# Designed miniproteins, single chains: the designs that were tried, part 109

Each design is a single chain, and the fold is of that chain. pLDDT is the mean over its residues in the fold that is shown.

## One batch from the design tools (miniprotein)

Design m3803
Fold by ESMFold2-Fast:
Formats: C-alpha cells, sequence, structure tokens
Structure m3803 (fold): chain A 78 residues (1-78)
C-alpha cells in the first residue's frame, strides 16, 4: 500500500479530531493531491495548503491545522 496515502489518511483523521467537521473539510479541500502523486508533489501540496489556512480558518484552528500539516511534512521528508 502507498505510504503517502496512509500518511494523508492519518492527517485527515487528526484534522477531524482537532477541528470541527466543517473546518476539517475546508483543510482537506485545500490539499489537492492527484492519484499517483510523488512525495515531492505531496509535500508541495501540504506547504501550499499551510499558506492558505489563515484565509479559511480562524486563528486558533489555523494554528492547530498548521501543526498537523508540519508534522506530516516532517514524516514525508524522513
Amino acid sequence: MDELMELLQELGEQLREALSEEDALKVSELISVPYGASREEVIKALEDAKKKLPDVLDKDSAEKAQKLLDKTIEKLKS
């Protein structure tokens, strides 16, 4: 199984636990990863999503989402 997909699924679960259902969905919509995306493409998509977080979430929710995205990016870089 693709480890990239497992990390993205884990991120989705963490977002649903940390944020409201609506806010978790907004973050998921910002993360546009095509099927068969490379590790580099996934990292770029997550970094791009981080930059857009303050535009779609309040400050507290954006900080929580940013930490989760940072943790996932670190795992992808390992």
Scores: mean pLDDT 80

Design m3804
Fold by ESMFold2-Fast:
Structure m3804 (fold): chain A 66 residues (1-66)
Amino acid sequence: AGDAARGKELWEQLLADTYGTTEEGPGPNLAGWSREQLLAFLRADSRTASLSDQELEDIVAYLLTQ
C-alpha cells in the first residue's frame, strides 16, 4: 500500500535531522519494528501529524526497507 520511494523523500524532508539520513537508516529504536508499531510512532510525532494516511503508509514502506 505504501510507496517506499515517496516515503524516503518524506523521511529526508521531515525526520532526517533527528534520526539520520536514508543511507544510514531509521536508527536503532526503529529497527525491526512492525508496520503497526511504525504507524503508531508516526501518528504520535508532531512532525508527521499533518500527513495523510497515504503519506504515513509511504514512510512506513520506506522504513521497512531499512
Scores: mean pLDDT 69

Design m3805
Fold by ESMFold2-Fast:
Structure m3805 (fold): chain A 61 residues (1-61)
Amino acid sequence: SPLSEEEIREAARILGEHPKFADMSEEERIKAAENAGKVGADLGLPVETGEQAARLAVEMG
């Protein structure tokens, strides 16, 4: 993933505020953000920020 550790943490924070992800552990939200970054890269989607990673994770869920 081209996402920095800071961007992954920001994505996990944003996901914590989303109803679909609020009941997940912080570790599970971090994994969702990392997975969204990888899927975004594989599909050629722009996933360069935590906000973009969080948005893609929500769309995938």
Scores: mean pLDDT 80

Design m3806
Fold by ESMFold2-Fast:
Structure m3806 (fold): chain A 95 residues (1-95)
Amino acid sequence: MEEEVKKAEEEAEKALKEAEEAKKRAEEAVKNPEVFAEVAMESIEEINALISDLSEKAKTSSPEASKVYEEAAEKLKKIGEEVAELAQKAAEEKA
């Protein structure tokens, strides 16, 4: 594997791990409704920042490395949607 693609895979794996940790924080915060909204918003902002970073790197990388970054960004979007759905369900329970 070329070193650029390998570096992209390492950066993508790190971003996915950080997004999963952000999701876990939001899931644990569901148990404390008074801080949940703040934690969920922070998690969504963190995931969106990671998506933006990966998307920017994709634009300046080789086609092979760009594909790795784009696939990781798509996975991060799904994790962000899961956190957003969790926040929506919590809001419905308060209504």
Scores: mean pLDDT 81

Design m3807
Fold by ESMFold2-Fast:
Structure m3807 (fold): chain A 96 residues (1-96)
Amino acid sequence: MSESVEVLNAEELIREGRRAFEAGDYETAIRLYELAIGVIRLVLSLTEDEKLKEELKRLLAEALRLLGEAYRAMGDLEKAERAFREAEEIYKELGL
């Protein structure tokens, strides 16, 4: 499969998750963000392209931050903190 198609699919899953979150459907938002994270991590494991890795890590950090916000909205503060911490570690690695 094309890595570009998988990146576009992950971005679309994040957009769909954000819309579910805005509608108050936090369970659907969590599922969509987790699916996007899974796709991003899979592509990261397969690519040798350092620029694509950086772009995917930025997208991964954003998806993890959004996942944390969705868990927090559901009252799952422990899962929210883990997701936010993972996102912060990635942003720190990227110098952001």
Scores: mean pLDDT 86

Design m3808
Fold by ESMFold2-Fast:
Structure m3808 (fold): chain A 116 residues (1-116)
Amino acid sequence: AEVTLRVRLELDMPEPRPEELRAAAEAAGFRVVRVESLPDGRTLLELEAVVPDDAAVANAKVAALIAGARDVGATRIEVEVEGEGAPSAVGADRLTASAAGAARTAAEVATAEAQA
């Protein structure tokens, strides 16, 4: 089974670098759905990836994405992660929840590190 990860990043950057952020997201295996400059000077990224129903793979992908954003110069990162399984399989709901939970944990750790 596969899980669709939807990731929303709100980044604080001293110098906005939307093309480098896009490249970092793509390198982490995410499709860039949207890049937007927010009125408060932060950058919004909306991203999507299809991953195996393996929480470790989902977690590693989100961690790589957050590391890439930091390397580009993000000083504060707010992360929301949502996992969606195929609607036709009862097992997909449980696997989606597991993958989403692991990805959420990676996001929380990266947010704490970015604020330090």
Scores: mean pLDDT 65

Design m3809
Fold by ESMFold2-Fast:
Structure m3809 (fold): chain A 65 residues (1-65)
Amino acid sequence: RKEVIREVAVSLLESAVRNLGGEVRVEGDTIVVTAARDDPAILAELENLAAGMGAVRGLRTRLLR
């Protein structure tokens, strides 16, 4: 039910992050997204993806660069 929908949504968002050269980790109650490069356009997209994952999972988010 909602678990399956959440897993699919997270999988799609993680795929999008990896397509932008980023990495995703979960540390306790926080989703950590790491950018491979300090590119403002990529950072903005990764920030939006991180916010989306946090909203879906009810977790905090952090973006590292």
Scores: mean pLDDT 74

Design m3810
Fold by ESMFold2-Fast:
Structure m3810 (fold): chain A 94 residues (1-94)
Amino acid sequence: MKEKALELFEEAERLYETDPERAKELLKEAMALALGVPKEEAEEILKKAEEALKLVEAGKYEEAVPLAQEVLNVVAEVAEVLGIPVNRKELKVT
């Protein structure tokens, strides 16, 4: 299962420049497999990431911080499941 999730992440990275919609779909599937959650939960996590980015773009940094932290915590959990060493200090927002 871990190997399949890694393959999907690698393919999403390759496709991001040429087909971002396809890359996003593969990222959702990879996250669902890595976390052992339904694809719908992975989609909600990506939606929170998009909402945090929109808040940052609007200058609402204080409102963006808790959403960004939640998303970064999930990213760290995925990396830990995949056996990738994570420096959580580098994933913190101010």
Scores: mean pLDDT 72

Design m3811
Fold by ESMFold2-Fast:
Order: structure tokens, then C-alpha cells, then sequence
Structure m3811 (fold): chain A 75 residues (1-75)
């Protein structure tokens, strides 16, 4: 399900933030942006992650990913 996919993506992003270099976190963020952009209701969140990625802000990327999960859980 989309909820399970986003929960797993968020878990991977949070773990990467703790254990991996920024470039790896940014690569995960790019993959997540691609997935979110395919869903019209999630495009504003994808753009927020893109802004955080461009700003080298992994915490901002994680916060935006949490919002994406909230949106799909409230469907």
C-alpha cells in the first residue's frame, strides 16, 4: 500500500540521516521526490522535499516526508 511504502521510505530516510553521508540521504530524497510527483495530491510535498534537498537540509526533507505520510493516512 502507499501508506506502507511511505512508512518504509521515511524509516530509511531517518536511518540514513543518522548513519550515512549527506549525498546518500540526498539520493534517497531524489527517489522519494520522483515517487511523490506521480501523485497529484503529493506534489506540493515533493516540491518541499526538493527545496530542502537544494538547501542541504536533511531534517527538512524528513519533516516533509512525514507530512506526505500524514496525507496518505488521512485518505
Amino acid sequence: SEVEALRRALELLEEAYKTKPLDFVKSLGEALIDWLRRRPELRPVAERIQKALDANDPEGMIEAAREALRIVEER
Scores: mean pLDDT 84

Design m3812
Fold by ESMFold2-Fast:
Structure m3812 (fold): chain A 105 residues (1-105)
Amino acid sequence: MNIERALKGGEEGIKGSSPSARAGGRVAKRGAEAVRRADVPEEYRRRAEEDAAQGGEVAAEGGKNGDNPLKSVSGGMGGLSGGTGAGLYLRQGGASEELVREGGG
């Protein structure tokens, strides 16, 4: 499942040397946690999982390449985009704002 890739990628981004990738990794991980708790139609859950997984993977690459400014910025942007996209899909599917916020804890 894509959620495992999102969680792992987000954690790797957070542990990386890039501040941007750390921020992106946190947002991607938050999106993945929200997907785990959301009671939404499968189509919205699948889109949210995919966005979170993609963001997590990009954040992990940015964290791994913290000495490269372009990779670092790309990791942060990708993680932010993926995690935010996941949250938006969950909200469109009927998830409460509270649930999406809880996924960040």
Scores: mean pLDDT 74

Design m3813
Fold by ESMFold2-Fast:
Structure m3813 (fold): chain A 65 residues (1-65)
Amino acid sequence: SSLSIGQDGDKVVAIGRSGDEIGTGVGSTFDEAVKAVEKAADVAGDYGKAQLPKGKEVVKFLLEK
């Protein structure tokens, strides 16, 4: 399982994977980006949920520290 967080232009993109399952989320505001990370983390299962606090800090760092 994996959870990836990055930027595509002015947007934050989150991608969660577990086996053959893939989920993507995109957000252009802090709240939208956090929702995108939560959605991707859900697809990544227990691993994604465990990474969620760090994922939220990454969003904060990218958009507003």
Scores: mean pLDDT 79

Design m3814
Fold by ESMFold2-Fast:
Structure m3814 (fold): chain A 68 residues (1-68)
Amino acid sequence: MREETREAIRKGAEFVAENWPKKSVEEVEKEIEELYAKGELSPVGYSMAMGIVRLEYGIEAAIKRNKE
């Protein structure tokens, strides 16, 4: 794997881990999309970060739905 790609994946994962669940899913997704739009995040990094956010969102939504 290219070093740049690996670093982008790592940074994306770390960003999500540090901000979720401290921020809403929509806020974290917006920040990831803004980083991608600015060219600070590669397509691979964007996909990895969004994938992690969606996984966390799915787990959280399932927990809330089970109660209600």
Scores: mean pLDDT 64

Design m3815
Fold by ESMFold2-Fast:
Structure m3815 (fold): chain A 65 residues (1-65)
Amino acid sequence: SDTDRLVKRLAATVPELTVEQLQEIYEAAQGLSFNDEQIDALVAYAKQHPTDVEAIIAAMRELAA
């Protein structure tokens, strides 16, 4: 799924995100769809805000809205 691809890329590229935080992002992304450009943008955003899970989730919801 798009969510699975996003979370796997975040786990690979943002080591500051914990398993619990990745699970929270996964749950928040349920029912949302992302293209490759949106996944790339979210991964880049998370690299800039690696400890701010709330900001990452907000960015996901804004892209999906």
Scores: mean pLDDT 82

Design m3816
Fold by ESMFold2-Fast:
Structure m3816 (fold): chain A 65 residues (1-65)
Amino acid sequence: SPTEELIAALLAQFREDLERSPEWSREEKLAAADALIETYRPLLSEAQLARLRAELEGIVDEVAA
């Protein structure tokens, strides 16, 4: 679906942005994730936003490891 493609693209772009910003603290990375969620809040369902938030936090923790 277009929504699944959007979510996949957002996750891929977020990972690239974090990999290009290794100087960012975990707090700054999570703030970027929160800003992304707020940007797409009007366009996505509550369930889709919850899934996107969980996946973004997973990327923060994965890239930090």
Scores: mean pLDDT 85

Design m3817
Fold by ESMFold2-Fast:
Structure m3817 (fold): chain A 73 residues (1-73)
Amino acid sequence: MVPISEDLERVLAGAEQMRAIGESLPSPEQARQVYLYVARELREAAASSTDPEIRERLLAEADRFEALAASLP
């Protein structure tokens, strides 16, 4: 259980970097595309995971990115 959290943290750190990139983009349309892309990748990662805890956390982060995309004009 404990060793798996390091892998999850790397995935979440990557998602956070993509969020920062999205925020730096000049166009809301480009930022939205980045956020939706990250959300899809997180959901696919969750679907391929056999660990319920990792799956739950990946889906929660995917929901967050979908909310960020929806908040853009």
Scores: mean pLDDT 79

Design m3818
Fold by ESMFold2-Fast:
Structure m3818 (fold): chain A 70 residues (1-70)
Amino acid sequence: GNLTLEQSQAIDDERKKGVDEFAKKNPELYKKLKSQSSSPGQLRINLIGSMSVDEVLKMNKRIGEAYDKA
């Protein structure tokens, strides 16, 4: 799709915020997953996979709102 640089950046920033908030609330889980992850991308995938359905839905809603405003 024809995503603008601003739209792409807004999506990435909001996803990063959601993952960072989850990691901050779950420091032991973050430490465990960081030790099991071979890359920053894999760590992000593992963190998202450890989120509850409600946490994923909240993050996705914020991403959608950021996209709509960009």
Scores: mean pLDDT 77

Design m3819
Fold by ESMFold2-Fast:
Structure m3819 (fold): chain A 86 residues (1-86)
Amino acid sequence: MKIDDELFDKAVKKIVELLKAGKAPNLRWLLPFGEKGVRTFLEKNDGRDVKRLARLLEEIVYGRPRFSDEELTDEKALEIIEEILK
């Protein structure tokens, strides 16, 4: 399932916030590129797909996925995204 533009924009802004706070060390190389760099990174990693975005956000925030591929439904992925974007 594709996510809407509002949720995608919130994800980009959250990752930029985490980068500025030093809470996304694996993505520190994106800091000089700012919001545009984060957006391009997500788009190149299929970040418009709800399951893929959930995985990317979990890897950034928790350092690993918390659910197996079999457990990750579109509904569960959306819940993960909304939880992280608070």
Scores: mean pLDDT 80

Design m3820
Fold by ESMFold2-Fast:
Structure m3820 (fold): chain A 94 residues (1-94)
Amino acid sequence: SAMEEEARRRLEEAIAIAERAARAGRFTSQEDNEIAWLLSETVELAGELNNLSEEEKREYMDRLSALVRDFMAGRISVEELRRRLEEELERMLR
C-alpha cells in the first residue's frame, strides 16, 4: 500500500541520516530530532495500517530509538541497525 511504502521511505531516510552523522564523526541535535521524527512517522504509518494501540506504538518507538542509540554509540554496525529496524517494521506490518 501507499502507506506501507511511505513508512519504509521514512525509515530509510532515518537510516540515511544516521549513516551520514556516523561518517561525519558527529551527531547534532538537528539530526537527532530529525531521526526521532522520522522514526515516529514510521511507527504512526505502520501502526495505522495494523491498528496498533498507542501503547504498542510507544513500545515500537522505544525499540527503534534504542537501536539508533546503540548504533550512534558504536555498539552495532550500520548493517545490523538496518537489519533490526527493518525486522521491527515488518513486525508492525504483520
Scores: mean pLDDT 86

Design m3821
Fold by ESMFold2-Fast:
Structure m3821 (fold): chain A 95 residues (1-95)
Amino acid sequence: DAAIAAAQARFDQAMEEAKRTIQEAIDTVKANPSSQEAVEQALARVAEAYSNVMAAGGQLAKAGPGELAAKKIEEALEELEKGAQQLVATIEAGK
């Protein structure tokens, strides 16, 4: 189904953008370890990336069966959680 394939491609794109945003956030914190503003901006960007992934997941759920969307969202949250843990570790190491 073209609609499901398109929604899945949008979800995969949102995930790749989120992974890139998390890595950019980590790099920003590493470059600015004493900057509270840099940390706050990095966390805000990561929160927006999570929101974008969840929005894409919602569109996938509308286009296809809920089980497909649920599995994709679960895998995405696991992957993003690992990135968020790396960001937190980077913030702590910069102290």
Scores: mean pLDDT 82

Design m3822
Fold by ESMFold2-Fast:
Structure m3822 (fold): chain A 55 residues (1-55)
Amino acid sequence: SHMEDLLNKLEELLKELQQQINDFTANNRVSEARDAAQAMQERLEQLETMIKQLE
């Protein structure tokens, strides 16, 4: 379904953002790690909204 496809896409984006946070943190790129963490929070809020619509 379209909603299932969007949920899968959000999951992949969250995994990519987690990897970016890890990479930036390992390289002491704190500002970029923080920006990636903020983007992850926004994607998690989108995921929560979509889950609520399915329940």
Scores: mean pLDDT 80

Design m3823
Fold by ESMFold2-Fast:
Structure m3823 (fold): chain A 65 residues (1-65)
Amino acid sequence: MMVSKEAALDIQLVAAEIEGLEVVEKKDGKIVIRGKITTPEQQSLLKGLEALAKDLGKELTHIED
């Protein structure tokens, strides 16, 4: 069911952690997604997170460790 974009972002952040990515929210509201993108599921989640963050005016950065 469709929820608010903020709730959708929170749900997708939890899904990213389940898929093995690390999620870090910084004091300035920036979101950092850490980890290698090796599966289509991880790539789809990252694209969804980038789209939701852009819609909400939040900065989202992906880094591989």
Scores: mean pLDDT 77

Design m3824
Fold by ESMFold2-Fast:
Structure m3824 (fold): chain A 63 residues (1-63)
Amino acid sequence: SAAQEAGRAAARLAAGGGADELGAAAQKVSDAIKNGYTAEDIRAAGAELGEAAGRVAEQLALS
């Protein structure tokens, strides 16, 4: 699921890897959780992180 992909991407970023888009998207998820946003807001942020992770994966596959 997008949420699981988002979780994996956030973990990868926390380990010192990742790309600028992944970092920004992971920060949005973190902010949504910390600020007590709705489940819908957190899900939307998670979807953005998943999309950013997908783009990075696609770039790597094309390399």
Scores: mean pLDDT 67

Design m3825
Fold by ESMFold2-Fast:
Structure m3825 (fold): chain A 74 residues (1-74)
Amino acid sequence: ALSDEQIEQLLAVLRHVLATLLARGLLSPEQAARLRQLLEEMENAKTQEEFQAALDRFLELQPHLRGTLDAIVE
C-alpha cells in the first residue's frame, strides 16, 4: 500500500508529466481533458483502492510512465 507521502510524490510527478506533455503539444485536447479528470479523481480519492483505480486508468493511457512511477514507489 502507498503511504500519504508516496501518493503526494506520485501526484506531483503526474502533474509535472501532464504539464510537460501539454507544453510539448503531445496530447490532443480530448487526451488532455481525460488525463486531467483522472488526476482530479486521484487527488479526491478517499481510499487507496479509488486512487489505484484512477492511477491504473491513467497508466492505460500513458503506459510508458509505468517504469518511471515504479522507480518512485520502490
Scores: mean pLDDT 76

Design m3826
Fold by ESMFold2-Fast:
Parts: C-alpha cells; sequence; structure tokens
Structure m3826 (fold): chain A 99 residues (1-99)
C-alpha cells in the first residue's frame, strides 16, 4: 500500500513534500522501503519499454539519504524490479504487468 504509493510518487515526480511524507511513514519498515524501490524500478522499466528504451540499473537516493541499487528487466508481459538497500542488504522484488 504505502510502498506502492511511494513508488508511484517517485516514478511520477510528485512534489518533494509528498515523497518525504511517504518516506517518513515507511521509515521504520526497511522491507517496505526496499519493496518501494523495487516497484519504482518496475514502473520505470515499464515506462521506458513503452517509449522504446532499454531499462538501465540505477541508484535511488531517498530524502533520508538511504541508498538503493535499483535494477529492472522486461520478462515477457511483465516488468520485474529489484531493490537492494546498500546499507542493510535488505532486498525485495516486485512484478508489474506491462500495459
Amino acid sequence: ELAEELARALAEGRPPEEVRRLEEELRDDPEALAQAAALYGARRAARDHEAGREPVPMTLVLASGTEFRVEATIEGDRAVGRGLNLETNVEREAVLPLP
């Protein structure tokens, strides 16, 4: 829920205040933050795939300073994102259907 909302806010470039509020709500849930990073990766890959661009790995830095390695790939009819917290090594995967 909140992880998906944070991922959507990041992918849509919503105002910094909104993103920071969502990050704060998830501050004590490192697994949900990693899930949000994975969902963000999947959403970005799906958008790039629609635009004819190849998904590329990136580092996502939250307002808190928490850093994630974000990777995503297109697998058939779905986008698969993976988020790894570089400090805690908590990792999550997320899958989104392609449009």
Scores: mean pLDDT 80

Design m3827
Fold by ESMFold2-Fast:
Structure m3827 (fold): chain A 72 residues (1-72)
Amino acid sequence: MVTDEQLEAFVADAKGLAEKYNISLQDLADFILGRVDSLPGLPEEAQERLREQLAALGPENARVVADRLRAA
């Protein structure tokens, strides 16, 4: 079962990537929800890591992460 601690850790890591690569939290949330296939400002290796983590979380938890990113 995915814990709130794991979700918060993922949100923190995602915010760190957004800040490092100057990507909006909204664009990152759209990527997490599958609304966009890629983020041009994010390295391919980082995009692949996010996809792997999202696959492990599942679609329900991915929505929670996206909502928390938008609320920031």
Scores: mean pLDDT 79

Design m3828
Fold by ESMFold2-Fast:
Structure m3828 (fold): chain A 61 residues (1-61)
Amino acid sequence: MSEAEKLIEELEKALAEEKDEKRKKQIQFVIDMIKTAVEKKLEELLESTMRYAKGLLKKLK
């Protein structure tokens, strides 16, 4: 499993447990951005979005 796939899995778990509507939208947005960056091979966007996702997951724990 790639690092991006692992982050998506962790974000999807966080999304399933989240009760705040604004936070759910934030997590979903990050998932969508990682998927878009992977699909379109946008390396800079992928790196920046993965970095943001790691920070978000650390804050949610």
Scores: mean pLDDT 80

Design m3829
Fold by ESMFold2-Fast:
Structure m3829 (fold): chain A 87 residues (1-87)
Amino acid sequence: MKKKIETLANMAMTASIAGNDELASAAIRRLKELGRKAIEAGDLDTARYAVEQLRRVSKYSRDAGNDKIAEEAERAADELEELIREA
């Protein structure tokens, strides 16, 4: 699962930097879904890793001037972090 999360994060960052918002958003949504499934399975380490990777996507997107994707990744990370606190 961790390898799949890394692949999606790299895809989101590359797409965001290239201005492919559609692909970046799709990758972020899939990453968030994997994080949610990890929480449901009780795998909080994998869920925390997904949050960490979403934060990384947000930072790199903002550094590249893609504030829209940066905010989307940040919101996804915040949502997963809240779910982890309740788990």
Scores: mean pLDDT 87

Design m3830
Fold by ESMFold2-Fast:
Structure m3830 (fold): chain A 80 residues (1-80)
Amino acid sequence: MKTLEELEKLRKEYLEELRKYAEELNVPEEKQEEILKKFEDTAKELLERYKKGELTAEEVEEGFKIVKELAKKEIEKLAK
């Protein structure tokens, strides 16, 4: 089972992956910031629910994967 520290590390790794992907696809910086903020806000909410015992570590990890894939699709739509 993943710890809170491991989930926070995973959030940071996914955020960095999304940033690099957006940069590689030449997405405008303003749109990059919008997408990354949306991912970060949602991921932080999932972590807060985990801290409150409302979600399992597995549910948080799956939520992160879903939000990351949605962010990737949005990056691809905005790519030049």
Scores: mean pLDDT 83

Design m3831
Fold by ESMFold2-Fast:
Structure m3831 (fold): chain A 72 residues (1-72)
Amino acid sequence: PAPQPPLSRIETRPASARELAELLGISVGTARRLGYVIEVEGDTGVVHYLRGSPAARQAGLEHARRVLRLTG
């Protein structure tokens, strides 16, 4: 296993609903409805979520993982 990932040091920024929709391949309305906060890493487009209420975090995490896993 590879320890010590500097994820918190990766250049990320909060993703808008529009940007999230493009990354996940969902509609902007759906992305806004989810109400979770994520960040996009630079030009790679890797999605990270670092904030959110417990409920919103779980919902967003589950949704993002499902979408990313299906596409990846």
Scores: mean pLDDT 52

Design m3832
Fold by ESMFold2-Fast:
Structure m3832 (fold): chain A 86 residues (1-86)
Amino acid sequence: DSDSRRLVTQIMGQFGITDQGFIDRLSDIFSNLINRYQSGQISDSQLRSILTRGVRSMLRDNGVPDDQIDPMSQMLVDGVLSLSRS
């Protein structure tokens, strides 16, 4: 939980996003997905697919500019995958 929140806060901050509500929602979703992956409920490929699709949609729906969606999605997905393997 705290690791996901720290990761999301750091990455979002790099793009000037400080909306705590959005950060908290992303952090909660990532913590849930990491737990499901670590418990064997979802595979590595499923986790990556869910993250790639879900992160892009959430960023767009929360008003992130199109030119920032790709780099932010990449950093968030890679960061969460790294945490899931810890």
Scores: mean pLDDT 83

Design m3833
Fold by ESMFold2-Fast:
Structure m3833 (fold): chain A 87 residues (1-87)
Amino acid sequence: MPSPRELLDKAIEEAKKLGASEEDIEKFESIILGTILEMQRLGASMEEIEEVIEEILEKFKETNFDMEAVEAYARELLEKLLAEKQA
């Protein structure tokens, strides 16, 4: 199974392949790392973390690297996960 570091590294490589700038990649890395750490804190499985990272990466691509939109989307996904874990 991939480690959290391997999932982060894979997401960064995918962002680089999409043509994102170094500044955008640094912000994206921060968002992904924060998401991984919070999901682990909430008791998410590695498979759940991978799925959420893939959704954030897709949002990053669809918004043409809009960091504010990506951060908002990652926050929304975490809020949904928190609600599911509380139910």
Scores: mean pLDDT 81

Design m3834
Fold by ESMFold2-Fast:
Structure m3834 (fold): chain A 57 residues (1-57)
Amino acid sequence: RGITMGRLATEYGRQGNLDLAIRAVQDAGGDPVVGGLAARASEDPWAGAATVSMATR
């Protein structure tokens, strides 16, 4: 289940849809694995860090 959410967040991150990527991470209950995958897919490490930070709130 978490892996599926991670793939979704990664796909949205690659497409530049940070809002959807953040949503997917939040829907996973702040799963750091999902946040990490989104950060890796992003070309901007700042955007990835923001996604993880919001997920861990």
Scores: mean pLDDT 58

Design m3835
Fold by ESMFold2-Fast:
Structure m3835 (fold): chain A 100 residues (1-100)
Amino acid sequence: MLSAREARQRAYTLAALAGQELAPLDPELAARLHALAQEISQAPDTREAVLAGIDRLRAELERARAHLLATQDPADPEIARLLAGLDTAIAELERIKAEL
C-alpha cells in the first residue's frame, strides 16, 4: 500500500508531466494542470486530501482527453501519443487510489 505522501508525490508528477505534454496544444489547460500540481504539492499528507487531489486531476485529464477527441485528428501520430499518455495517466491515478 502507498502512504498518503507517496500517493501525493506521484499525483503531483502526473499533473506536472501532463501539463508539459499538453502545453504546445492547449496552453490554458497546461496552466490549469500546473496550478493543480502546485495545489497537490502543498496539500496535507492525509488520505482525504490526496483522494480529493486525485479525483480533481482525473476529471481534468478526462476533460483534456474528450477535448482532444472532439478537436483533433486521433489518426495523427502526435495526437495518438498524447491520447495514449492521458489514458496511461488516468489508469495510474486509479492504481494510486486503489493502493491508498
Scores: mean pLDDT 84

Design m3836
Fold by ESMFold2-Fast:
Structure m3836 (fold): chain A 68 residues (1-68)
Amino acid sequence: SRQAELDALTAQAAAETRARLLAGESEEAVLERAAKVAEELGKTDPLKANAYLSGVYRGIREARQERA
């Protein structure tokens, strides 16, 4: 289903974002890349752009929890 595709995109974005931050990438660099990816996705599918950004913010939260 479309919802399952969006949920999978969110989960994938969260996992990749968390991994990048734990590998030492800055939140600024992650968000700059995320903005470009979301802009590109949003040109054809605004719901995918939103699902992707939701994942990025979830990944940031998870990385912060791991570092606390």
Scores: mean pLDDT 88

Design m3837
Fold by ESMFold2-Fast:
Structure m3837 (fold): chain A 61 residues (1-61)
Amino acid sequence: MERVVVLEVKDVVTLANGAKLNVTAETEGDKGYVTLEASNGSKKVIPVSAEEARNLKVRYA
């Protein structure tokens, strides 16, 4: 499990008030993925555990 991804989710909530960021969390078996989309068109996919990805989805569902 990667704590850095969890912290970035909090940052997205703050930045959403002043910047364009979109966070998507997905699960696939034992794997999870967090995708960060920035206004410059860059997309970052960060692999995490399925548990962490599910927790992020539930929090923002």
Scores: mean pLDDT 55

Design m3838
Fold by ESMFold2-Fast:
Structure m3838 (fold): chain A 68 residues (1-68)
Amino acid sequence: SMEEILEELKEELRERMEKAKSEEEMMQVGREIHQRAEELNLSEEQKRELMRLWLTLMHKKQQEAAAK
């Protein structure tokens, strides 16, 4: 189902963002996940949910870097 695909993409996004060591790598992860969501014909709402998660993870990583 589309819900299962969305959850799988969210899990992949979290894992890849955790492993990303630079802003460039985080941007690349965002682009690749967005491209896959487009190819799988996810709804605008589902794509917004993925983007929101990506932004949240980006901000968390940036905050961790700024704290040191």
Scores: mean pLDDT 83

Design m3839
Fold by ESMFold2-Fast:
Structure m3839 (fold): chain A 58 residues (1-58)
Amino acid sequence: MELTETLVVEAPVEEAAYKAFQAGAAKIKELEAQGFTVTDVEVRREGGRVTVTITARS
C-alpha cells in the first residue's frame, strides 16, 4: 500500500526550512511507527510557504 501525506509550514524564510524539517521528521517517525517505510520526501518553497510531501509504503 502507498500513502502520501502533505504538510504546509509558513514562517520567515530563515525558519521555514527548519520548521518544515521538524514537521517532516515527526511525520516520518509516525509513519514508521505504523509500519510504513518512507520512500520519498519532496520539499517545495513558494513565497515563504514550505510544502513537504512524504510518500510511504507498507
Scores: mean pLDDT 80

